Designed miniproteins, single chains. Designs and how they scored, part 29

Each design is a single chain, and the fold is of that chain. pLDDT is the mean over its residues in the fold that is shown.

## One batch from the design tools (miniprotein)

Design m1052
Fold by ESMFold2-Fast:
Structure m1052 (fold): chain A 82 residues (1-82)
Amino acid sequence: IKELEEEIKKDPNNYEAWLKLGAVYAEQGDYEKAAEYFEKAIEADPNNYEAWAALGAVYKKAGDYEKAEEYFEKARELRAAA
């Protein structure tokens, strides 16, 4: 976690560091923080389908199935457009 936070401090546009931080919090069951960090990954790279898919998975785990479906659809569109 500390190493990822240092990477983000050096480069806030490092979408990979935001993705990894989100994944760590999702693994711990902190879906609110996980969603926040995946949203930051999307801000850094809005065309990265992994962040959209990860955000969908987090909302599904949190019980927000409508929001999960929206994010999964966005991830699917980005994969199809590539």
Scores: mean pLDDT 77

Design m1053
Fold by ESMFold2-Fast:
Structure m1053 (fold): chain A 97 residues (1-97)
Amino acid sequence: MALAAGRWALEQGDYDTALRFFEEAVRLDPDNAEAWLGLGRVYLAKGDYDKAIEAYERAIEIDPENPEAWYNLGLAYKKKGDLEKSKEYFEKAEKIR
């Protein structure tokens, strides 16, 4: 399965392979929140913070009750130096938990 393969590649640090599998997963099912979350994690790991934010926002639009997506959105904004948005999204993640 593309999701499982992408997650395995991400755990191994093979970001290019992870990216390919998560891109395939969102192509096959664009409403799969876990696929968007995985895509965001790959972009965050690669330093593509704007793309990570877009992917996490899509995951949140599909599944707004996932605290992991809100927390990772906060991390992406923190990496960009937007501490105010980072704080807002971390608080949102804790509220859902």
Scores: mean pLDDT 84

Design m1054
Fold by ESMFold2-Fast:
Structure m1054 (fold): chain A 74 residues (1-74)
Amino acid sequence: SELDKLKEEVREALRNRDYQKAREAMKKIFELKGIKPNDGLIDRFVREARAALDGAETKEERDELIDSFVKSLL
Protein backbone atom coordinates (compact mmCIF):
# COMPACT_ATOMS: atom_id res chain seq x y z
CA SER A 1 0.00 0.00 0.00
CA GLU A 2 0.99 3.66 -0.28
CA LEU A 3 1.10 3.86 3.52
CA ASP A 4 3.56 0.93 3.71
CA LYS A 5 5.80 2.63 1.12
CA LEU A 6 5.79 5.89 3.10
CA LYS A 7 6.55 4.02 6.35
CA GLU A 8 9.57 2.43 4.68
CA GLU A 9 10.67 5.85 3.32
CA VAL A 10 10.65 7.21 6.90
CA ARG A 11 12.65 4.19 8.16
CA GLU A 12 15.25 4.55 5.39
CA ALA A 13 15.50 8.33 5.82
CA LEU A 14 16.07 8.00 9.60
CA ARG A 15 18.69 5.26 9.08
CA ASN A 16 20.50 7.63 6.68
CA ARG A 17 20.02 10.64 9.01
CA ASP A 18 18.20 12.40 6.14
CA TYR A 19 15.85 14.41 8.34
CA GLN A 20 14.45 16.52 5.50
CA LYS A 21 13.38 13.36 3.64
CA ALA A 22 11.92 11.96 6.88
CA ARG A 23 9.87 15.16 7.38
CA GLU A 24 8.45 15.01 3.83
CA ALA A 25 7.46 11.35 4.20
CA MET A 26 5.82 12.07 7.58
CA LYS A 27 3.80 14.93 6.05
CA LYS A 28 2.53 12.55 3.35
CA ILE A 29 1.57 9.95 5.99
CA PHE A 30 -0.46 12.58 7.90
CA GLU A 31 -2.15 13.76 4.68
CA LEU A 32 -2.99 10.16 3.70
CA LYS A 33 -4.58 9.61 7.14
CA GLY A 34 -6.63 12.83 6.85
CA ILE A 35 -4.60 14.63 9.51
CA LYS A 36 -3.52 18.22 8.83
CA PRO A 37 0.30 18.30 8.62
CA ASN A 38 1.72 20.23 11.58
CA ASP A 39 5.31 21.35 11.03
CA GLY A 40 5.81 21.81 14.78
CA LEU A 41 4.66 18.26 15.55
CA ILE A 42 6.77 16.81 12.72
CA ASP A 43 9.83 18.83 13.80
CA ARG A 44 9.35 17.57 17.37
CA PHE A 45 9.21 13.94 16.14
CA VAL A 46 12.41 14.48 14.12
CA ARG A 47 14.19 16.13 17.08
CA GLU A 48 13.20 13.25 19.40
CA ALA A 49 14.29 10.66 16.81
CA ARG A 50 17.61 12.45 16.30
CA ALA A 51 18.31 12.62 20.05
CA ALA A 52 17.47 8.93 20.52
CA LEU A 53 19.60 7.86 17.53
CA ASP A 54 22.53 9.99 18.76
CA GLY A 55 22.28 8.19 22.14
CA ALA A 56 22.20 4.69 20.62
CA GLU A 57 25.50 2.76 20.63
CA THR A 58 24.63 -0.10 18.26
CA LYS A 59 22.95 -0.54 14.87
CA GLU A 60 20.45 -2.91 16.55
CA GLU A 61 19.44 -0.21 19.06
CA ARG A 62 19.07 2.36 16.25
CA ASP A 63 16.92 -0.02 14.16
CA GLU A 64 14.65 -0.69 17.18
CA LEU A 65 14.29 3.05 17.87
CA ILE A 66 13.47 3.79 14.21
CA ASP A 67 10.81 1.05 14.17
CA SER A 68 9.28 2.46 17.40
CA PHE A 69 9.16 5.99 15.96
CA VAL A 70 7.49 4.79 12.74
CA LYS A 71 4.93 2.74 14.74
CA SER A 72 4.11 5.85 16.81
CA LEU A 73 3.11 7.64 13.56
CA LEU A 74 0.42 4.98 12.96
Scores: mean pLDDT 82

Design m1055
Fold by ESMFold2-Fast:
Structure m1055 (fold): chain A 69 residues (1-69)
Amino acid sequence: MKEDIEKILEYLYENGKATVDEIAEKLGISREKAQKLIDELEEMGLVKRVGDKYELTEKGKAFYERIKK
């Protein structure tokens, strides 16, 4: 969902890197749902995996900066 995607982008923008479990806990969703949303963001090129964590790409940072107010 677009709102959940925006919250994930915000969390990564504020914290730099996060595990899927940290994202799931922050949003109050299941790990499975968080993983699917992260996979979608990675497919869009907005997020990349670094070890066991995910972070925003430059494209992802630019995208978030355009949608936040």
Scores: mean pLDDT 82

Design m1056
Fold by ESMFold2-Fast:
Parts: sequence; C-alpha cells; structure tokens
Structure m1056 (fold): chain A 69 residues (1-69)
Amino acid sequence: AGVPGDAASAGAAAGAAARAGGMSEEQTKGHILAGVNSSSGYQGGGLAGAGLRAAGRDEEADRAFALGK
C-alpha cells in the first residue's frame, strides 16, 4: 500500500505492549524504536509483532509478522 504509516502510533503501540509486559523504560524505548522501524512502511506488522513477542505472546507475534510479509 502507498499510504504513509503513522510511525509514532506504531511506536506507541509497541511501547504500550512492552509496558503491559512489565518492561523497564529503556526496554520500552527499544520496543518503540523496533515498532517504528518495522512498521514505518506499516505492511511489516512490526509494531504488533515486536510488542507481542516481548510480552511473551509468541503465536500472536508470529501472525503479526507473517501478515507484514
């Protein structure tokens, strides 16, 4: 899709998932950055995948990454 992704929203979603998983601020920042990078073209599913994997939800993370391929 040629629609610009909202990298800030992608990062915020990844950060929220990391916080929900009990990660520190530094770990949460890492997940925000990973979400932004993976989803800056937002077909990558990276925001959901990175956050879900960090939260220990591997099956959902795998599906998010697969959808982004």
Scores: mean pLDDT 56

Design m1057
Fold by ESMFold2-Fast:
Structure m1057 (fold): chain A 64 residues (1-64)
Amino acid sequence: MEKELEEEILLAFARMLIGIALATNRPEEIPALIDRFLSLHPDASEEVKEEMRRLAEEAVARAK
């Protein structure tokens, strides 16, 4: 229960950070931001870490 809520919050923050980076025309910073964020949350599941990295890659690809 707590873990599921934490994962949802992490994904929500990742999406918000990606949105801000895209809005400020800095998509190239997205992978570094997500990587740093993941390093601050080592307790996150591997699935959530993979999804956040995937979202970062997808956002950068779409911005180019």
Scores: mean pLDDT 75

Design m1058
Fold by ESMFold2-Fast:
Structure m1058 (fold): chain A 51 residues (1-51)
Amino acid sequence: SDEELKKMIENVEKTIRELGKEYNIPEEDEKESIEAMTALIRRLYERGRAA
């Protein structure tokens, strides 16, 4: 469901932000990682749902 996708994305964003804090990753790299991972998750989730 769309709600599950939303929760999955929120969880991934949280994980990436926590790693960013722990390893002192630049905010720009953190943002790019979140955007890339979010796009991938949305794509895979929609493909799986459509199959």
Scores: mean pLDDT 81

Design m1059
Fold by ESMFold2-Fast:
Structure m1059 (fold): chain A 61 residues (1-61)
Amino acid sequence: SALEVAERHLAEAERLIAEGDYGPRAAEAAQKAGVAASVAGDEELLRRAVELGHEMRAHGA
């Protein structure tokens, strides 16, 4: 489901960032999580994906 896709991509983005990877893989995972969360209508997952995007931009990646 779109919800499961969103959760999986969000977890991957969070894992990469926790490992210090603010690169293209983390950005792509966060973007995919945001798109899937939007399709699923899950506002909380969408907010979390947006917050990760802000964190990555603040880090310069």
Scores: mean pLDDT 81

Design m1060
Fold by ESMFold2-Fast:
Structure m1060 (fold): chain A 55 residues (1-55)
Amino acid sequence: SAAEQAIIEAAQAEAARLEAAAGKPFSELSDEERQRVDREVLALYMERLRELEAA
């Protein structure tokens, strides 16, 4: 659906934002930095998904 696609796009935008904030691409991040980014992106995705289900 359009709403589900918007959540995916928001998660992708958040991943890009975190990569830019780190000042380097994902391939140059440490394992800990990559895990942190993954957790933040997943948290945003799950939050948006819950909002969609509550609507």
Scores: mean pLDDT 76

Design m1061
Fold by ESMFold2-Fast:
Structure m1061 (fold): chain A 70 residues (1-70)
Amino acid sequence: MKEALKRVVETILRAVGHDELAEETRKEIDNAKDEDEALQIAVRTVKRVMDEVSDEQFDAAIAAAERELA
């Protein structure tokens, strides 16, 4: 699960231009003690960033994440 979470979060954050945050969040997920902590890190970071992006960037990020999960 951690690998899938890292890929999805990295894809979303890079799609909206936050490459440095994507790398930092990936490392935080790797260092998470369990899958629940990893999921909380992923959800919290994505929600914070998505609140600050345009609707167009949000839609692009969701589409990218859906392709990564397919």
Scores: mean pLDDT 78

Design m1062
Fold by ESMFold2-Fast:
Structure m1062 (fold): chain A 72 residues (1-72)
Amino acid sequence: MKEKEIENLRKMAELLKQAVDNAIAAGNVDALREIKELAQKYAEKARSLGDDETAKLFEEIVKRAEEGIAAL
């Protein structure tokens, strides 16, 4: 059960990483705020499942979104 949840979270991390880059390129601050909130929730979920690597991926997405918001 947890393994499947971790697999799904890893797929979500890949999608959100792409979404962050697309939102930055588009100058879409609202999308960046939404992605940041979603990535924060998934980072917390990954940590609760004991997957620190996946949690770090979401934390990097949060940081990237914050940097994008600050630059726009």
Scores: mean pLDDT 84

Design m1063
Fold by ESMFold2-Fast:
Structure m1063 (fold): chain A 57 residues (1-57)
Amino acid sequence: GLSLEELKERAARGARAMLESGMSPEFAFALAKHQLEEAGLSPEEAERLAREALERA
């Protein structure tokens, strides 16, 4: 599995790619949150990391 730091880096890169592809910030956030939840994070932690990822994008 990925470490929390690796998940943060991947989420930030993914969010950047989504936004650069023309995806809305709302859709990019929802998709990033869903992917983090699928990776095993709680809904609360996934929301926080998805938000941080979009802030870094």
Scores: mean pLDDT 79

Design m1064
Fold by ESMFold2-Fast:
Structure m1064 (fold): chain A 81 residues (1-81)
Amino acid sequence: RLEELRRETEEAVREARELGERLGLSEEAIEEVVRKIEEAGRHEEEAARAEAAGDLEAAREHRELALRKIAEAARIFEEAL
């Protein structure tokens, strides 16, 4: 489960980097997007751990933080267009 989430984060980072390079984003903008995706992945891992422990409230809070990080990454792409 956590290994699957980590793999998904690594795949998302790779795809975001490739997309950013193709769109001609600056290296700084690409690294910011990567950082936000990695932060979202960490929150998804924390949510999974909390859920496994039966702490559904903590799981929800971490899930919301992960979504906010993904939204921040999306805004970086939007601003670069």
Scores: mean pLDDT 82

Design m1065
Fold by ESMFold2-Fast:
Structure m1065 (fold): chain A 60 residues (1-60)
Amino acid sequence: KVEELRYKADILVDKLKEDPSEAAIKAAERLAREAKELGDDETAERLVEAAKEAGKEVEL
């Protein structure tokens, strides 16, 4: 549901800012896709932006 998805998105965005990891980035991308499918484009964009920012700080 949209409310549950937004709650998960808030937690994940905070995790990406404090402890960026490859797993968190992948989770954010997956959740962003779900948000887009539910019509929550704003949450999807926020998750994608956070994942892109975190990607610069994650070791390959």
Scores: mean pLDDT 75

Design m1066
Fold by ESMFold2-Fast:
Structure m1066 (fold): chain A 60 residues (1-60)
Amino acid sequence: SEASRAGIRAATEAVRALADAMGKAFETYINGTKEEAEKVFEENSKAARDHTRRLAAQAA
């Protein structure tokens, strides 16, 4: 169904967004401070969750 396809896409985008957030946090840790890396990860993870919620609402 179209709803199932939208759900799979939302899940895939959420996983990719989390992977990107982890990558940016890791780069920040290598090039900066651990504290800044934690902040970057938290902010990007929150954005990924908000994006996933919006996609889930559209898929319903």
Scores: mean pLDDT 75

Design m1067
Fold by ESMFold2-Fast:
Structure m1067 (fold): chain A 79 residues (1-79)
Amino acid sequence: MDAALAALREMASKEFSDEEVEAGLARVREQLAAASPEVQAAFSALAVATLAYLQGKASEAEVAAAAEAFRAALAAARA
């Protein structure tokens, strides 16, 4: 979780103000705290993969696979 929030902070800081980034991260943290461990883990993997892709260290396919896993975790949590 901490690594995912750090990755989101680094990504968002390029597009948004520090105030908007902190507000957005607080909202994400609150929503994830209410989510299952599986959803939290899948989200962490997606955030890390997305940051790596933006840094040129991961492929678009790796981000797509992480996004699919996150979507599957969300679907399972709603069942």
Scores: mean pLDDT 73

Design m1068
Fold by ESMFold2-Fast:
Structure m1068 (fold): chain A 75 residues (1-75)
Amino acid sequence: MAEEALRLVAEAVNKAKTLDDQVIASLTLMGVYLAVKAGDYETAAKIARLGAEKSTDPEVRKLLEEAARLFEKDA
């Protein structure tokens, strides 16, 4: 599931329409990628959820929330 979850986070970056949401999604992608490389899927899920909470774009929030759920299954 980690590969699919990472794809969703990357898609959130591409779909972000505001600079603020693009920065949030990009930082979320970086944090999630580092957590996944460390095998820490619990931290990856928490980072994705925080990114969703901070995002104002409903599509970006939905993608990051879905990614968090997929990481939670791997934790």
Scores: mean pLDDT 83

Design m1069
Fold by ESMFold2-Fast:
Structure m1069 (fold): chain A 98 residues (1-98)
Amino acid sequence: SLELELYREVLEAKTAEEILEIVKRFLKKNADAKLPSEELARLIAAALTAIVVAMGLQAREQLASGTNAPGDTRDRKGLQTLAASGEKERAEIEELLE
C-alpha cells in the first residue's frame, strides 16, 4: 500500500527536510493518479503522521543547538512536546511495519 511505502521511506530518512521531500513526492505523484477516496484519505493521514515525525526531528535539532535564552521555558516545553510526539509516531510506524 502507498501508506506502507511512505512509512518505509520515512523510517530511512535521517532529517526533517528528507521526510518533507518524501511527503511532497508521494502527494505529487498520486495527485494525478485519481486515487479512490478511501486510499487518498489513508495517504493523507500517513502524510500528516510523517509531518509530525519531521516536526519532532526539527524540534530536537533546535533543542540541541542551545540557542534558547535562559528564561524562555514555554518555547522549550513546546519543542520538547513536539520532539516527544514525533518519536512516538515514529515508534508506532516501526511497530506497524513489523
Scores: mean pLDDT 79

Design m1070
Fold by ESMFold2-Fast:
Structure m1070 (fold): chain A 76 residues (1-76)
Amino acid sequence: SLKPELPLEETIERAKKDIEDFIKNYKKSKYPVADIVGLKIRLVGDALDPALREPVNELIKEAVKKGLKEFEGLKI
């Protein structure tokens, strides 16, 4: 979801949009649990960059607040 080739601010804004769109649409997926696991893996990978760690953790908190309870307890 994060794209390191873009400016940092644009990368973060795209990640916010991707997570919001995911929350709206994952319930219509054929494999919603697999989609959730895939998103977790992508976010963990993105947060290996120290500059993205805090933004990614804030995105995870916002996802939980918006009803994605499967992200509850996920810490990077």
Scores: mean pLDDT 66

Design m1071
Fold by ESMFold2-Fast:
Structure m1071 (fold): chain A 80 residues (1-80)
Amino acid sequence: SKEELLKRIQEVRDRVTALLDEAAARGVLTPELMELIQKAFRAIQKAIEALKNGDFETAEKYIDEAERLVDEIEARLAAA
């Protein structure tokens, strides 16, 4: 549903923001990590745009991409 997709967008955006803040606070925000964070925010933006256009399939694909990127960011931050 549109409501479920909006909730997923909000949750993944909150996760990316928290990871960015944590990486910056710990002094481990490398250029490589920042690039992944930027890619995640870009995927979130594309998901929002697709959802506004009623393209639920495209929105879900970009949400899935953002969630995958967040998992990668979390793994890299845990290894730092």
Scores: mean pLDDT 89

Design m1072
Fold by ESMFold2-Fast:
Structure m1072 (fold): chain A 81 residues (1-81)
Amino acid sequence: MVEELIKDFKEKFEEYLEKIREAIEKKDEKAFKEALEELDKYFVERGKELLELDEEAFLELAKEVLEEVKKLYEEYKKAFP
């Protein structure tokens, strides 16, 4: 069911966001890049399923992901000037 896919996606997305934040806090550039690559792969693979089932729900999630990634990138620039 689409609702279960969205819930699973949000839970996994939060896990990846935590990994990215920890890498920024530790100033671990390698861990930061690896966490972003994992998030990107997960979003592409899982996002395809959601896009096929509910395009509007996918677009809303994509917007949320993009906004969070932009915030993390600003934090990254401050941690790794």
Scores: mean pLDDT 77

Design m1073
Fold by ESMFold2-Fast:
Formats: sequence, C-alpha cells, structure tokens
Structure m1073 (fold): chain A 55 residues (1-55)
Amino acid sequence: KLEEAYREGLEAGRKGIPPDEVARRMAEKYKPTLTDEEVAEVVRASRRGAEEGLA
C-alpha cells in the first residue's frame, strides 16, 4: 500500500536515513511480491516520505 510505503519512508527519514537508501531498501523488500511498476510506485512514495522526514 502506497500510504504504508510513505509512512515507512517518513519514519526512516526522521532517523536520518537518506532517501536513496530508503528507496533501495523498499525495492528489495517488495520486488519479490510486486510487479516492477508497483515496486516503482512504492519506491517513489517511500522516497518522498524520507525526504519529508529528513527535512
């Protein structure tokens, strides 16, 4: 779920994890269970969350 991905990214960003690292972790986590397109959407949502959490 994109909302969950965004929230996970936001929490990671608040901990100081860079958005690129969060994006990589989310891609690895969801790649086995989601399509490439769905993984891209999850990665984008989590990366946005991490950017906001870091700020």
Scores: mean pLDDT 78

Design m1074
Fold by ESMFold2-Fast:
Structure m1074 (fold): chain A 59 residues (1-59)
Amino acid sequence: MEEQRERARELALGWAKENPDLSPEELRDMARTIAGGLGLSDEEADRVAEEVLKEYEKR
């Protein structure tokens, strides 16, 4: 689970880097979609989305 969460975070952040005009809502949706695709639960997908948004704001 932890490795899948980290992978989902990195994939979502990479996608955000290629799409600099993404809104926070769009980034959150994409992070959830990626996490779901990796087999994470809805709860875990929400956690990944929050973590991705925090990392995105640091840039």
Scores: mean pLDDT 75

Design m1075
Fold by ESMFold2-Fast:
Structure m1075 (fold): chain A 66 residues (1-66)
Amino acid sequence: IELSEEAKKLAEEYYKKITEALKAGDYDAANALAQELYRRLAELVSPADAAAVATQVLSRAMKEAA
């Protein structure tokens, strides 16, 4: 997925927040953050790309927190 610098920065910021929430065991906060990332990315990229990026960020955060 090719992202603008703005979209990459947004994904990285939310990756850190989601990872911390997962490490704390706050799955509700992690899911809320992933949904917020999707909504914000959908303003910058297509909905399909926004969903793919948000899913990728959540997946990476889950692997890091495990």
Scores: mean pLDDT 81

Design m1076
Fold by ESMFold2-Fast:
Parts: sequence; C-alpha cells; structure tokens
Structure m1076 (fold): chain A 65 residues (1-65)
Amino acid sequence: MLEVGDIARAVEDYEARRPEELSLKKGDVVEVLGVDPEDPELVLAKSLKTGKVGWVPAFVLEKID
C-alpha cells in the first residue's frame, strides 16, 4: 500500500468530481501526503506538475521506487 512520503505515478486518467479530489492524467507524478485510515483505497496526493492537492483512488497510482 502507498504510505505518506511515497512518490507515485498515475497509471490512468482520473477526473475529479468534487473540489476535494485531484484530477490526474496518465503519467502524472504525485507525492502522497496522506492515507484515509477508514478507507485505504483513498490517498491524499499532491501533483508535482501543478502543485494541486486532493483525494485520489489508490488504484490509479503506482509507487515509484
């Protein structure tokens, strides 16, 4: 599972449907800022390309390293 401080890449496009969610395109790189302890399928991520922060489903991310 992804952990805080991990760097990850989007493996597919994701379109945010709420202001608290992050939109990503396949290949975008993010830093993991948090994990929802009640739902480990949700990750709080910061886009390294745009600097935007939001929640993303963990299944759209692949850890680098």
Scores: mean pLDDT 80

Design m1077
Fold by ESMFold2-Fast:
Structure m1077 (fold): chain A 78 residues (1-78)
Amino acid sequence: TIELSEEEKEEIRAALVEAGFSEEAARTAVELLAEDPEISVEELARRLQERLGLSPATARRLAELAVRKRNEIIARKR
């Protein structure tokens, strides 16, 4: 299992905030990615809805960007 560093977690959080998501939403997405490094977009969107009360559309968009950034970082480490 490839673990995200604190610097990499900050990179993902910053990218999510720049995309228009709140600091709370970005931080929660990063926490969930760190908790489950293999989490799918669908499962992440579900957990974001549970934790933050986001609409399905907003949760899906946040999850897609977060997973994409995670995958980019993991690809760099391999």
Scores: mean pLDDT 82

Design m1078
Fold by ESMFold2-Fast:
Structure m1078 (fold): chain A 97 residues (1-97)
Amino acid sequence: RVEELKRELAEELAEGIRALDAGDAEAAAEEFREAAEEARELAELTGDPRWGELAEELERAARAAEAGDLAAAKEHLGKAVELAAELGLLELIVEAM
């Protein structure tokens, strides 16, 4: 279950990154919101608060993208990617891209 959620999170995050790079703010926001949901479930299952912090940054990225603020969306995405790397997701994200 934890490994499945990590894979789903990495896939959604990779799709969100691709959408944001393509200028598709609406698609990026959807992917980041889905990734945030998986991160919240991981926070509950593992008890590691960094998953909750990851969910927060992904929600901020989604809201910025929805507002058309791509610079702010990229800033919050950068923080989310740093947290994802600390949580061991980097390889899964690269594989999904």
Scores: mean pLDDT 84

Design m1079
Fold by ESMFold2-Fast:
Structure m1079 (fold): chain A 55 residues (1-55)
Amino acid sequence: SEEKRIEEWRKLVEEIFDIAEEKNWDPEEFREYLLKIADKLKSVEDLKKFLEELK
């Protein structure tokens, strides 16, 4: 369902942010970048690919 997709999307965004913090990236710069890219990465698949890139 769309509701499940939105929840998964939000979870992935939070995981990405958490990983960035754990890797000692600048949290404010990364957050701003993430918010910017979030508008582009609307789909869960795109966001998952972004998360994989962070690994």
Scores: mean pLDDT 70

Design m1080
Fold by ESMFold2-Fast:
Structure m1080 (fold): chain A 74 residues (1-74)
Amino acid sequence: MKPSLEELKKWLDERYEEALKLSPKEMVQAMQDAARELWALAQAYGYSPEERAALLRYLGEKIDKLVKIVDAEQ
């Protein structure tokens, strides 16, 4: 079954919240794993360019927040 954009955004929210409980190095790995899984789903289910762009923007916003946290601790 093809996940909806809202289901994938919720999944990314949950992955991000879990990542925030980890060390900075483990946070990076967790988000890289989430990005790889998202990309594999996008290829498998044939999401439109607009849907892919929306998901990438949503993921990018979470990565930007995580990078700011890591940078603040270094």
Scores: mean pLDDT 77

Design m1081
Fold by ESMFold2-Fast:
Structure m1081 (fold): chain A 81 residues (1-81)
Amino acid sequence: SSEEEKEIQEKLLEVVLENTKDPSIRDLWRKIYDYAKSQKAKAESFYKLTVGLLEDLRARGLISEETLEKILKEMEKIWKE
């Protein structure tokens, strides 16, 4: 349902925000979430985009490997509920 898709996306956003204090990264994910919500995007699309962007941030040294691993693990737990 549309409500379930939104709930999953909100949980995925929360995981990212809880695991970073960087204002630029926090602002980026809020903007992505707002855009996804406005477009009625599927939770799967938001999940895949979040993974790709986090991997890019890690490759650029903007987040630690530990932070990436923790976020991916928490996101997988949400997705498998």
Scores: mean pLDDT 86

Design m1082
Fold by ESMFold2-Fast:
Structure m1082 (fold): chain A 63 residues (1-63)
Amino acid sequence: GPAELLRAGLLALERALELMKEAMEAGAEEVTGSRVGLTRFVVTIKKDGKTTEVVVDGLALLE
């Protein structure tokens, strides 16, 4: 229901922010977070000439 979507969205946001913080502290050259749905974020990390994308799905965090 709507409460589950809200909770999943908040969990996805919290996880995405933590990943972005860890990437910046590890010396990433560029860190971008994008919301790609109600409960999903993509964190794009550029470090040492490598680009990594991490999909954070809050619904998967609830299950």
Scores: mean pLDDT 82

Design m1083
Fold by ESMFold2-Fast:
Structure m1083 (fold): chain A 75 residues (1-75)
Amino acid sequence: IKELEEKIKKNPNDAKAWTELGKAYLEKEEYEKAIEYAEKAIALDPNNKEAWLLLARAYDYLGEEEKAQEYLDKA
């Protein structure tokens, strides 16, 4: 996580780094942060399928089934 944060600090337009940071927070069960970082990745690259899947997974874990399905359909 720290290494990904430093990478983003050097290049804040790195959609892949934002997606990887979101995944790291998902693994820590910090779903709100995972969503925040996945949204950053999507804002930079709306074609990032992996970021849309990350959003779907995070919302699914939060019990937000409707949002999870919506984002899964975007992936």
Scores: mean pLDDT 78

Design m1085
Fold by ESMFold2-Fast:
Structure m1085 (fold): chain A 90 residues (1-90)
Amino acid sequence: AARPPPVAGLNPLSDEEIEELIRALEKEGRLDDAEMLRLYDEYVKERDGARQEEILRRLAELLGLDPAQSSRGEILRRAVERVREAIKEY
């Protein structure tokens, strides 16, 4: 199986750095970006496939994507791209 493309950009962040970024985004009123980072972190840590699919649906909805028409890789890529854009100034 092809490795899922390394979602270029959040894998090098520690749990503490992720929590700090979520708080920074929330403080700036960027609630959608904060929720997207939280959901992505939960997705990466989740071991149950059914829960991963639920988190993925929430990410897709937050991105304005139809989860039935979007691949897992597309949803994750767009979520990371948006979060990276949001945190690039931190």
Scores: mean pLDDT 74

Design m1086
Fold by ESMFold2-Fast:
Structure m1086 (fold): chain A 85 residues (1-85)
Amino acid sequence: AKYRVTVGTLDPSVTILKPGEKLIVEYSEHVAKGPPEEILLLPDSSTKEDDRTVNVYDENGNFIAEAIILKEGGDPNKLKVLLEE
């Protein structure tokens, strides 16, 4: 199934789907800025946010699905994650 998730407090290098609320997706090209609750993901200039595919893992490190990062309303630092099975 396809799911859309608002990107919240993320580790910019890893995002893992946990039972009961938390989504974690592996980001190979994004750089964190600011404190963990205010993480600003810098878009990679070589890729489009809408075309960027990342891997989703559970809290045990098992692969769940691929996700597409969606650009939110013209703000390049706010991304939504769409899970693809």
Scores: mean pLDDT 40

Design m1087
Fold by ESMFold2-Fast:
Structure m1087 (fold): chain A 98 residues (1-98)
Amino acid sequence: SLTEHLERVATLTPGQSLTLTAGNYAVRALTDAQVELTVEAGTVTVTVNQQESVTLTEGQSLVLNLRAGETATLEVAANSTAVLTVLSGEVEVYRVDN
């Protein structure tokens, strides 16, 4: 399960992007949504609620297909940067801290 410490950092709709720096994030789909994650530097580990984890490195991209209410967790490693772009639907992004 996710930690109790969730800080909402953005609500994103199609065409909107958010730059993620080092930290843990949760992406929750408010509707059925497609979200592209592109790693600009370093590494990001993605886990969708099906328990499968994928590690992406610089220059790699992954399209997440989320159903309404599903959550993907993103672990952005130290000195890493990624861009999250919504292709369809609506999502909320939370920082999982501390």
Scores: mean pLDDT 84

Design m1088
Fold by ESMFold2-Fast:
Structure m1088 (fold): chain A 90 residues (1-90)
Amino acid sequence: EELLKKYEEIVETLYAEARADLAAGAHPVARSLRIIGIALDFIQENKDNPELVEKILEITRDILRARSQAELDAVYERWKKEIEEEKKKL
């Protein structure tokens, strides 16, 4: 179940970075560039899997739209729930 594990790794990584930047009061441009850079690395590593690339883009957009820790936590909870539901189908 390689795809599901990669989804988890991507969600956890982007959430952790975005949360840390928000907690530190990082400049919005610097935060966005950091998240975009991480997302581009994941896309490059998985460019042979268009479904995973699409999910990376969706997660990244959701994270970039979050303006507060509460909004970011809501994004993270939604993606974690989707991953857990996929695990239960196995």
Scores: mean pLDDT 80

Design m1089
Fold by ESMFold2-Fast:
Formats: structure tokens, C-alpha cells, sequence
Structure m1089 (fold): chain A 57 residues (1-57)
């Protein structure tokens, strides 16, 4: 129950960080933005790592 809630919160935070980073890079004139597929893969990788850490408890 708490684990699923924390996973959802983590996903939302990762989305915000990626979106803010993309906006910052755009403002700085940098063209290297992740594709939607790369963005999703990065979020899934972080969520999987978080789930493995939770299992260590």
C-alpha cells in the first residue's frame, strides 16, 4: 500500500525533473532533449531500481 503510493509519487517527481530539465536546456539553447521513448525508459529504470531497494527492507 505505502510502497505503491511512494512509487506513484516518485514517478511524478521524475516526470517533473525531466520536464524542468528540458525547459532549462531549451532556455540555454541546448538541443539535446530526450525522446518520449528515452524519457519513459529512464523513468522505468529509476522505478525498477527503487522497487529493488524496497525489497531489501
Amino acid sequence: MEKEKEKEELRKRMEKVIDQGAAHNRAAGRASLPTPAQRDAAIETQLKAWEEEEKKK
Scores: mean pLDDT 71

